# Designed miniproteins, single chains, continued (3): the designs that were tried, part 64

Each design is a single chain, and the fold is of that chain. pLDDT is the mean over its residues in the fold that is shown.

## One batch from the design tools (miniprotein)

Design m10355
Fold by ESMFold2-Fast:
Structure m10355 (fold): chain A 80 residues (1-80)
Amino acid sequence: SLDDLQARFDALRARAAALRPNMSPDDAATVDQMLANIEALLEELKKETDPKKRAILETALSIELAGLDFELDLQERRLA
């Protein structure tokens, strides 16, 4: 659901914020771009009324959320 995707994004934003003090400028720019891409897709999904197009956007969002989760996991592992 949209609420589930929003909750996943909110959790990833919180993780990114917690990791931010240890990020290089390049890493921060990469994470910021990923966050911006997800936010844009969420805003598009909020406006979309066609069920088929919504399903495509939900799939795209799931892929982008997984990508950010992987990047943040990589950042966390670099700190260990």
Scores: mean pLDDT 88

Design m10356
Fold by ESMFold2-Fast:
Parts: structure tokens; sequence; C-alpha cells
Structure m10356 (fold): chain A 71 residues (1-71)
């Protein structure tokens, strides 16, 4: 499963921390880019299942990140 996640925070977004959390939950990072005009990262990632994707989102939200899944 390939998805784009928009990961944001009220403060600075730690790209390496976001990458580590996604990879720890089965995510393969395909690309990371800043979102123009937003304090956010667009992360293109591949997950083995929707369960793995949801676990990754839950882990990011537990660290204070806001996650949007882009179709």
Amino acid sequence: MEVTLIVSHEGPVDKERVKAILEANGGEILGIAPVPGRNALAVHARFPSEEALQAAIDALEAEGYRVEVVP
C-alpha cells in the first residue's frame, strides 16, 4: 500500500523522528518533502497493510503530530 501522509506539528517538524516512527511501524519511506506554505512534511511511504499504516499514524499522533492521509 502506497500513501502520502501530511505530517504537521504546532512547533518544528522533526523529519528524522517522523521517518523513524514510520519505519518502526513497517513504513518504507519513498520520499519526504516540505509542504509549501505549511509547517508540515509530505511523506510518501509504502506500508504492508492498513493496520500497519494506522499503527504508524497512532504512533505519530501520540508524539503530538497531526497526520492527514492524502488520496
Scores: mean pLDDT 82

Design m10358
Fold by ESMFold2-Fast:
Structure m10358 (fold): chain A 56 residues (1-56)
Amino acid sequence: IEELEKELKEVEEKIKELEERLKENPDDIKTQINLLMFKAIRDTTEALIEELKEKA
């Protein structure tokens, strides 16, 4: 669980970096796709943490 929480924080930092990059280059489709992908990873990691806490 603690390892997943650490990964979640790292993913959130990456999302912020990608959002800043998009502010400079709004037409960067690759960065838009990467941002959506990391947001999906964040949501999945959050769901896994919640499930592990409920099973305990």
Scores: mean pLDDT 78

Design m10359
Fold by ESMFold2-Fast:
Structure m10359 (fold): chain A 60 residues (1-60)
Amino acid sequence: GPLLARATVSLPKTSDDELEFREGDLLEVLEEVDENHVLARNLKTGEEGLVPKSALEIVE
């Protein structure tokens, strides 16, 4: 199934390639970009963007 993560903090967009999310939002992890970032989709908004791994908790 899809790899899901929960946002542990709220972060606004600071650049066009970043994903905006609120604490508690469920995100689908699409790709690992580097050791500190993933590309994810916010399941509430349908938007995709970069997310710091430190903001996420993996859920199953």
Scores: mean pLDDT 83

Design m10360
Fold by ESMFold2-Fast:
Structure m10360 (fold): chain A 73 residues (1-73)
Amino acid sequence: DLERAREAAERGDAEGAARSALRLAMRALEVVPDEKIPQAIALALRAIGAELDGDAEGALESAEEAQRLIETP
């Protein structure tokens, strides 16, 4: 979840942060309308890229964007 992504990013754990971001992006895929499916997929790919690049902050940003797609006001 988002809290795990934040804790991982604070430790510089790009793998942990990316894993949390991927879970959130997959949940977003279940709730977004069809026209936003490509954006949810792009967030999952960004999380994978952040893990490969060792970018914990980028992984956290992807997690935060995915969480926003899941939540509606």
Scores: mean pLDDT 81

Design m10361
Fold by ESMFold2-Fast:
Structure m10361 (fold): chain A 71 residues (1-71)
Amino acid sequence: SLEEILEAEKEALIKAGEENLKKALEAARKGDIQRAVSLAVAAALNYAAAGENEKAKKALEEVEKAIEEAE
């Protein structure tokens, strides 16, 4: 059904967001600020597209803190 397809797409978007967040935090730890920000934005967009606005907000906050701690 369309509902099952939409749920599968939501799960895929959440997974993509998690992978991009992980990469963003790794980039932040290494001092690659440009890569960290780009990946954080990608993660937030994936979460927002999945309807997970709180996860999107927290992803951006986590990467911002990781960048600050790496400086």
Scores: mean pLDDT 88

Design m10362
Fold by ESMFold2-Fast:
Structure m10362 (fold): chain A 75 residues (1-75)
Amino acid sequence: AIPALTDNQARAIMQAAGDAARATAAREGIDVSDLSVTIDAIIQQSPTTYRITLRITNNITGETTTITRTIQIPA
């Protein structure tokens, strides 16, 4: 489930998702526009720490990869 987010939390999560997509595109040698990124889950681990689960689909191959990131978001 995705919790109700503050503007700061939403911005930090979107930046993390964008960074993950860009890193995946660079690793696979494809354009980031050929990737689809979905936020699958957001889990609060502490008042300032969130675990984000992302599903990244390579639209050229149809392959989907699940990536987990832990980020710090100000309270």
Scores: mean pLDDT 77

Design m10363
Fold by ESMFold2-Fast:
Structure m10363 (fold): chain A 70 residues (1-70)
Amino acid sequence: SEVLERFDRLVTRHIIETNTTEFTKEQALELAREAGFSDETIEAIRKKLDELGKDTYTAGEIAKIVREVL
């Protein structure tokens, strides 16, 4: 999936640029938008993140959620 590959690249770039492996919900959703996920997929990701109710998420947690909604 081209969109997933783009998302993985954006996540990696964010980690390098921010020197952290933690993402806020807003940061994760923005990277998903930049990767080219549909609005429906972005909404599904947001709902899953809201269910967890965390301040930050790891790259692994975000990747798992993205795979669950696709």
Scores: mean pLDDT 82

Design m10364
Fold by ESMFold2-Fast:
Structure m10364 (fold): chain A 75 residues (1-75)
Amino acid sequence: DLATQSALALLSYLIAKEGEEAAKEKAKELVASYSGELREQAEAAIEAAFAALKAAPLSPEEARALFEALKAQAA
């Protein structure tokens, strides 16, 4: 759940910045440096977040708010 929420926030931010398809590919590229199981889990979370955004798109403001909330939780 947390991994999916983090992927959702990151993907939403990248979609707002670079557009939908480029954001998805860039997010996968960013996690390509992760090793083994962590990389697979991160890629799965990105796919799940992308599917969730297709079903219920976030506005740029909602995406930013979610990203900031997750950063605060991680701090």
Scores: mean pLDDT 65

Design m10365
Fold by ESMFold2-Fast:
Structure m10365 (fold): chain A 78 residues (1-78)
Amino acid sequence: SMKKQLEAEEKLAFAQMLVNIAESNIKKGIYTEEDLKLAERAIELAEEAIKLSEDPGDIEAAKEVIRRAEKIKEEIEK
């Protein structure tokens, strides 16, 4: 449905924003516990986007967000 696809796209865009922020902070060496929360929220949003999306490209992008967010968590939880 159009409403589910729009919701999926909004969730995916937000998840991408969060993971970009956390990755940027890690690259700059200024990451904190807040970046862990950003990564966790990005995973939640990306998982919701996968459930709602009918677009294979959006689903693959969401899976990539989850993969990136998991790497962020591993880096911070060292």
Scores: mean pLDDT 87

Design m10366
Fold by ESMFold2-Fast:
Structure m10366 (fold): chain A 66 residues (1-66)
Amino acid sequence: MLDAEGAARAAEEAARAAGSDEEGSKRAQVNGLKLPEGDAEAVAEAARLGANDENQARRAEQLAKM
């Protein structure tokens, strides 16, 4: 379980690793910050929301669930 800052960084990192640009990575971080304490599935959803397309979303979700 991650605190909000940890969840935000995990979501941002997963989105960036999946190929999201800076705007997408920041979007994932913002969505991660809305989690009081995130589990891996919540972080994966935040990372997915930061993706620019469905393929990046799927990759970001998979990376966040590591």
Scores: mean pLDDT 70

Design m10367
Fold by ESMFold2-Fast:
Structure m10367 (fold): chain A 78 residues (1-78)
Amino acid sequence: SKIEEEIEKLKKLLEEYKKAGNELLVGMAHLALGRLYEKQGKREEAIRHYELAAEGFEKVGDKDLAELARRRVEELRA
């Protein structure tokens, strides 16, 4: 499916962003992966990526994006 293709592309971009040390883009890639896994009904994969997004955003000091990602984790755990 198109969602599966986007997940695969984002996973490859995520590895590139990690190698580059761009923690904002790492956080954003994890946030995007969380949303795509959520759309597929893959709840545990979505939670994991939202948690990693929050960590990435916390490292760059973006408290609003970190809070957004953490709120998504809590909603999916409810």
Scores: mean pLDDT 88

Design m10368
Fold by ESMFold2-Fast:
Structure m10368 (fold): chain A 82 residues (1-82)
Amino acid sequence: SSELEELKRRAEELERRAEELEALTAGMAAGTAALAEAEAENGPVERAALDAARATLEALRARYEELREEAERLRREAERLA
């Protein structure tokens, strides 16, 4: 049915977005870690920037995990309709 195909397609799209976001997050995490080690955290601006970057990384990880969870929910709905 069109409903089943649509649910499966949405699940696949969310999985793809999660994979892309995870890859981007990994790159950003590596860059943030390298900057933290290479630069002295000697000022409030530098520390605030690193803290903001770390908070962003946590939010991004939570986001792609949520996308995977939503995709799994949609896949289970599709299985129930099959």
Scores: mean pLDDT 81

Design m10369
Fold by ESMFold2-Fast:
Structure m10369 (fold): chain A 66 residues (1-66)
Amino acid sequence: MARLSDRELEGIARVVGVSVDEVRKVVEEGQSQGLTTGGELLDYLAKRFGVSVDELVNGMVGGYLR
């Protein structure tokens, strides 16, 4: 299981331009679909918000984690 930290959620919210609460809601939605790794959740978030995974990871952790 992977959980995104509050700092990582803040970073995603800043990149996407939405609230942290909205990012948490989307993460919970992804987890309910069986997406439990950080990479899977980042792919899901990127798709939901219409941004690239590369944009999300540039401010968090590069590659495959979280």
Scores: mean pLDDT 70

Design m10371
Fold by ESMFold2-Fast:
Structure m10371 (fold): chain A 116 residues (1-116)
Amino acid sequence: MRTAELAEALAADPALAPARADALAALSHLMEAAAHARRGDGEGAVRAVEEGRDHGLAALRKLASDPAAAQRLADALLAALDEVLAVARAAGAPEEVIRAVEEAKAAVAAEAAAIA
């Protein structure tokens, strides 16, 4: 539910237009990661987190000339990753899933900081 709300917010922000396709792809993969975690598919969850991270980083790089828009996107991606982390912990997911989410959060935060 929360990730779908973030997708709607990103679709409504005209400053995110250059990055919108990658941003929505990132959120889609993070929704898949949460679904895999709920089913006990640790390998699928890790793969979806990594795909979401890569699309999220591509989206942030497209916003390098607009640090404020990049920060809003980073905040949305971090919120979606926090939702995946909460789902993974509640489902008793393997440590590899938790680590993949934490590494994705660190990468998103670092990219946003490099743009600012």
Scores: mean pLDDT 86

Design m10372
Fold by ESMFold2-Fast:
Structure m10372 (fold): chain A 61 residues (1-61)
Amino acid sequence: MREEAEKYKEEGLKYAEKGEYDKAVEYLLKAEEIYRELGDLEGEIEVAVELLKLAVDKVLS
């Protein structure tokens, strides 16, 4: 369900704010999988951008 993908995305962003990058990535990947199954390209792109931000932040640490 799209609502489930949105919840996983929100949970992932919450973990990112807490600096728990491993859990943030885990939840964001779950959201991406659901958006992909739904064919929600906008949702897929949104999650991909957040994953990229996380990767950049981790590298700059």
Scores: mean pLDDT 81

Design m10374
Fold by ESMFold2-Fast:
Structure m10374 (fold): chain A 74 residues (1-74)
Amino acid sequence: LEEDEKEAERDFAILDRLVAQARASTDPLDKEVYLALVEIVRALSLKYIKNPELREQVLARADAAIAEIEAFLA
């Protein structure tokens, strides 16, 4: 559980950073890069977070990050 919590905290921090970077971006090509990076975090969460509740929370945050990035770079 504690290892899953640390992995989830790391994933949340990465997702928050990706959203912040996307918001600050002025490059139209950055959308594909940031969306791809969110999908990598999603895949890592599915593989490494064993606790289903924490995994679901990270996946929900990843979905929210995708929506935010698409809105910022639309």
Scores: mean pLDDT 79

Design m10375
Fold by ESMFold2-Fast:
Structure m10375 (fold): chain A 61 residues (1-61)
Amino acid sequence: GHMEELREILREIAEELRKIGDAADEAIKKAREEAKKSGDFSFEYRLKLFKEYFDEILSKL
């Protein structure tokens, strides 16, 4: 029924958001490796703040 279709859509949205979270974790790892080479950790720090905010939003779904 309609409610089952809505639940399936929400499940698909949550799954796509989880994939974005995984991509953010990989970006943070890469940013850390670049920071080790450059001595500039500002970008890694900003990505970590974004990921913390994103994880908080995802936890409310």
Scores: mean pLDDT 81

Design m10376
Fold by ESMFold2-Fast:
Structure m10376 (fold): chain A 73 residues (1-73)
Amino acid sequence: SLEEELEEFAYRAAVLLRNARPDMSKEEIKRAVERAIEQKAISLGLDPETARELARKYAEKALEKVDAGEKPS
């Protein structure tokens, strides 16, 4: 589903940013992931309002998974 795609995208983005930018704080990574998800959702035809809501939700989940040491699937 679209939501599953956005959740997986968020997790992969968070892992990649952590590895590429170890200088960034958790908060900075979270903001960058939120922006990436929002842009992807809009590109898939979602309204900006819905895209922003999903970006916040999935960025939060992605950061929790990264902190738990999970690998991208």
Scores: mean pLDDT 80

Design m10377
Fold by ESMFold2-Fast:
Structure m10377 (fold): chain A 89 residues (1-89)
Amino acid sequence: MMSPEAEEAARHATRAARAGTGRAALLAIAAALAAIGAGFDAELGLNPARSARAAAEAARAAAEAGTGEAREHAEEAARHAERLAREAE
């Protein structure tokens, strides 16, 4: 099963993408894809830290570009991705 932190990061990033527009939505999509990648890395026995850091950076960028609900979801995605990166290293 995918890491709970990777799953939460992907779920919140997807919500940010649906709530956001333009640049904020595209950055949130990038965060979701990176979080999914981190989850697959963990399942394959690879270190997910790099993908988790990429997800966190994209989610933080999405939060800065977004407003309201999109920003809140992107901030939650960033926290989960940041925690996954910290746990991996």
Scores: mean pLDDT 85

Design m10378
Fold by ESMFold2-Fast:
Structure m10378 (fold): chain A 51 residues (1-51)
Amino acid sequence: SREEALRLVIKGAKYKSQGKLELAKEYYLKAAEMFRALGREEAARAAEALA
């Protein structure tokens, strides 16, 4: 769901703030996949850009 995709973005941002860049990237890409599955291509591309 959109809610779950947003939680993945928040998790990625938290890891990035901790310097865990590879973990942040993984969560941003998972969020992008979920947004794409929901038909939200712009949101998916935004999440991929954060990775």
Scores: mean pLDDT 84

Design m10379
Fold by ESMFold2-Fast:
Structure m10379 (fold): chain A 70 residues (1-70)
Amino acid sequence: SEKDELLEEIVKLRDEVIKLYHEGKITEEEFNEIMEILEKAAKAVHEGKLEEAKELIEEARKKIKELKEK
């Protein structure tokens, strides 16, 4: 289902940001900001707000990309 696909994407992005934090590539503040966005995305999926969830997932992806470009 679309919900399962969005939740899988959130898990993948969470794993990526955890890895970046453990590798010392991002700060604790940057880690917490992205994790909060992903938590909001997961809540939106649970509530059936799939367009909001997609927007939050895209926001998290953009922030991760910006951090990798430092």
Scores: mean pLDDT 87

Design m10380
Fold by ESMFold2-Fast:
Structure m10380 (fold): chain A 55 residues (1-55)
Amino acid sequence: SLDELLEELVALSEEQGIEVDYERSRAQLHALAAQSPEAEAFLRALLRQEIKELK
């Protein structure tokens, strides 16, 4: 789910010393995903790519 991908990205970002406002990021992500199925698919792909790059 988007929440699971965001949680993994936040955990990896915190390991790199990057502070993330989880609740704010989650709200923004869900607002964007609600615009269209294509937007949700794009955001899922983007989060997976960022996670891969941080690993």
Scores: mean pLDDT 80

Design m10381
Fold by ESMFold2-Fast:
Structure m10381 (fold): chain A 65 residues (1-65)
Amino acid sequence: NEQVVQRLIKALESNDEDVQNNAAYALGKIGDQRALEPLIQAAKKQKNASVRLQNALQYALSKIQ
């Protein structure tokens, strides 16, 4: 569902790390290729992110690539 994927992509830019983390895992589980570039950008911009968020982003990227 495109609407769900777009909402999750937007959630990656949330000010709430729990929201970002949940969005990354959900995008990984869906495996939609449209999330690939947003996840790469999120990983690059979140250089000071917690290990938890970094792991979630890596998980999502591994499922989509």
Scores: mean pLDDT 80

Design m10382
Fold by ESMFold2-Fast:
Structure m10382 (fold): chain A 107 residues (1-107)
Amino acid sequence: MSAADLLLQGISLLLEGNYAEALAAFTQAIALNPNNAAAYANRGLALAKLGNYSDAIADYNKALSLNPNFAAAYANRGNAYSKLGKAAQATADYNKALALDPDNPII
């Protein structure tokens, strides 16, 4: 299975609510292609769904280092910061997400 196939499998599992299995698929996708910003962002989302906000933030940081214009990664990192009580960091990320994608408000 290619890195792209594993990424798509992970996204399907994430949408089904199978967060642990999605995490495993994204981890395999990253092992095959460690420069895939989308794989890190989606693994971060799976970690956040499991309540692991600190590890989610680490993956969002990696996604944003690979793609600094990734609006969804800013929005999701902001949500993780908010869950950890880091309101200033959450607000900064929400503002950045809105600046990059104003037609898709964070709701």
Scores: mean pLDDT 87

Design m10383
Fold by ESMFold2-Fast:
Structure m10383 (fold): chain A 61 residues (1-61)
Amino acid sequence: SAEEALRKQAMAEVDREVERIEAEAKENGWSREELMERVGEANQRIGAELQARLAALRAQQ
């Protein structure tokens, strides 16, 4: 379904962002706290974007 595709895309985006954030943390010597905060922010942003896309998809019915 289109909803399933959006959820799968969001999961892939989270995986890519976590990998990027972990690489930046290693390069810049971030603390575990800073790393976890950045990952949390990315998860919240991507989750909010997914909810907006799902709402828009349902409005197209």
Scores: mean pLDDT 85

Design m10384
Fold by ESMFold2-Fast:
Structure m10384 (fold): chain A 82 residues (1-82)
Amino acid sequence: SAAEVREAMARLFSAVGGLVLALTFDLPVERLRELVEELRRALEEVRRLLPNMTPRQQAAAEAQLRDAERLIEEAERRIEEL
């Protein structure tokens, strides 16, 4: 449903924001790991809902998924440095 898509996208944006904030303020590695897992779960929810989106919504969601994947890679590099 449109409501389910909006909720999944909202959770994705919230998870992205949480991880960006944690990286910006150098939160402990345990918190970074938790936020990476939260973002991965949000990513999988959006991927599951891709077939339920219009082509335009799907393209926008796919762009957000790519950005989120890059953020996870950045966070994982930071965790390796700690």
Scores: mean pLDDT 87

Design m10385
Fold by ESMFold2-Fast:
Structure m10385 (fold): chain A 58 residues (1-58)
Amino acid sequence: SDEDSAAAKEVGERIGKLIKEGRYEEAAELGREARDNGPTRGARTAGGMGYKEALELL
């Protein structure tokens, strides 16, 4: 849904920002939470760096 896509994009952007800041442990924790309890299926369709794509950089 649009809400799931927007939420996944927001989480992905936050994870990407943490990665750029060198906060890999916090990025991994946020990604784990989003994967287990968040809009996981919307991540790849979000049109930007999704949280799942950001996790692949860790």
Scores: mean pLDDT 62

Design m10386
Fold by ESMFold2-Fast:
Structure m10386 (fold): chain A 61 residues (1-61)
Amino acid sequence: AKSLAELEADFQARAQARTAAIRAEGAARGLSPEELQARLLAAANELTAAYYAEVEALKAA
């Protein structure tokens, strides 16, 4: 099973990749600051939920 440190490293890598992709799309499409912020917040919520699910799986293992 992955350690907590490995789960945190995976989470940070996924967060960086998702944030970079959303910012690049925002720049290419000319998204408003409000639209960009909403997309970043939605991505943060999804990644955080996935991280907590992986932590719970680690506790169960």
Scores: mean pLDDT 82

Design m10387
Fold by ESMFold2-Fast:
Structure m10387 (fold): chain A 57 residues (1-57)
Amino acid sequence: MSDEELLEEAKRKLEEAKSVEEVEKIAREYSGQLSDEYIPELEKAALRKYLELAEAE
């Protein structure tokens, strides 16, 4: 799977995440697989989802 495909998969899983713990797990799992160039996009998507879920709780 390419870095682009991994990032898109990570973004889909983040959108489906139902808890802050799931967001952290997804971000950690995919950050280890992506090249450094894609890490800021992953972190931005994870942070956005994290804030959404954290503000709801």
Scores: mean pLDDT 79

Design m10388
Fold by ESMFold2-Fast:
Structure m10388 (fold): chain A 66 residues (1-66)
Amino acid sequence: MTYLLTLSGDVAVNTGIVLRLLGDPNVEVKRLSENEYLLTFSGPEEEVQAIIEELKADPNVTVKEV
């Protein structure tokens, strides 16, 4: 599954989110711009949906399936 991640928070907050995702062996992170990343998930759909729901809970994060 592939998602577009847009970050609107402070650099420190955004860096923390990106580093957490980069630490997951089932997530491929591709930088598209300063604040936009393409996320490609491998592994069970249930676990992917849990991560996406956690990301969507942050008001400074926008996640869209592509």
Scores: mean pLDDT 81

Design m10389
Fold by ESMFold2-Fast:
Structure m10389 (fold): chain A 58 residues (1-58)
Amino acid sequence: SKEELEKKIKRYESLLKWLRDQLATAQAAGDSDRVAELQKQIAEVEEKLNKLKEEYKK
């Protein structure tokens, strides 16, 4: 249902916010390996979120 899809979108938006906060912390610490890992995770979550939003529009 659209309601279930909307809930999934909200969960991924919350995860994305958390990952971006973690990225800021890693950047401030100069942890290049952690920065690269978090950037990859952010990209994967953004791709998933975009697919869910497109499904919601159908």
Scores: mean pLDDT 87

Design m10391
Fold by ESMFold2-Fast:
Structure m10391 (fold): chain A 60 residues (1-60)
Amino acid sequence: MEYEVTSAGDLIPFVEDYLKEKGTLTPEAKEWLERAKRAHEEGNDSEAADAAVRAYQAGT
């Protein structure tokens, strides 16, 4: 079910799943996703969200 993304923790898996379905999960996109996951684990939601958006752009 679709819902409004309100945190980086929701955005990261959404971007990863989307790129996998598209077949465009490139090594560059994976690198940005790893950075996003790292920032999220450190509590830096702003940096995590920014990295997740860059992963999406790298895969599209």
Scores: mean pLDDT 75

Design m10392
Fold by ESMFold2-Fast:
Structure m10392 (fold): chain A 55 residues (1-55)
Amino acid sequence: MSLRGLSLEEIKELGRAREAALEAELAAAGIDLSGLSDQQKGQVISALREKKRAA
């Protein structure tokens, strides 16, 4: 999906919505992030996205 033509606020909202969706998918898959800080959770989610892109 291209982010061209979107405002910074819209890009931030899409980013937050995508992270929430990924967290829900991880929870449905049985992956527990409860021991991690919010920043660490974001890093795990980003790493999973990169792994999916690399595959």
Scores: mean pLDDT 66

Design m10393
Fold by ESMFold2-Fast:
Structure m10393 (fold): chain A 59 residues (1-59)
Amino acid sequence: MEERKKKGQEEIETGVPESLEAMVEAIEKIAKERLEKNKASEEEREKVEEEIKRLKALI
């Protein structure tokens, strides 16, 4: 049982109608930059793109 609530929970609840799309776009941008820096294989990049595409379809 948690004795202290998280501040992040309030942001998620309050920002649901508008922040969701912005968060998904930010995640996509960060993920692509990380793949470039880590010299990830094309297979890894395709997997990440599929996951992001699925996430975008959900919202």
Scores: mean pLDDT 65

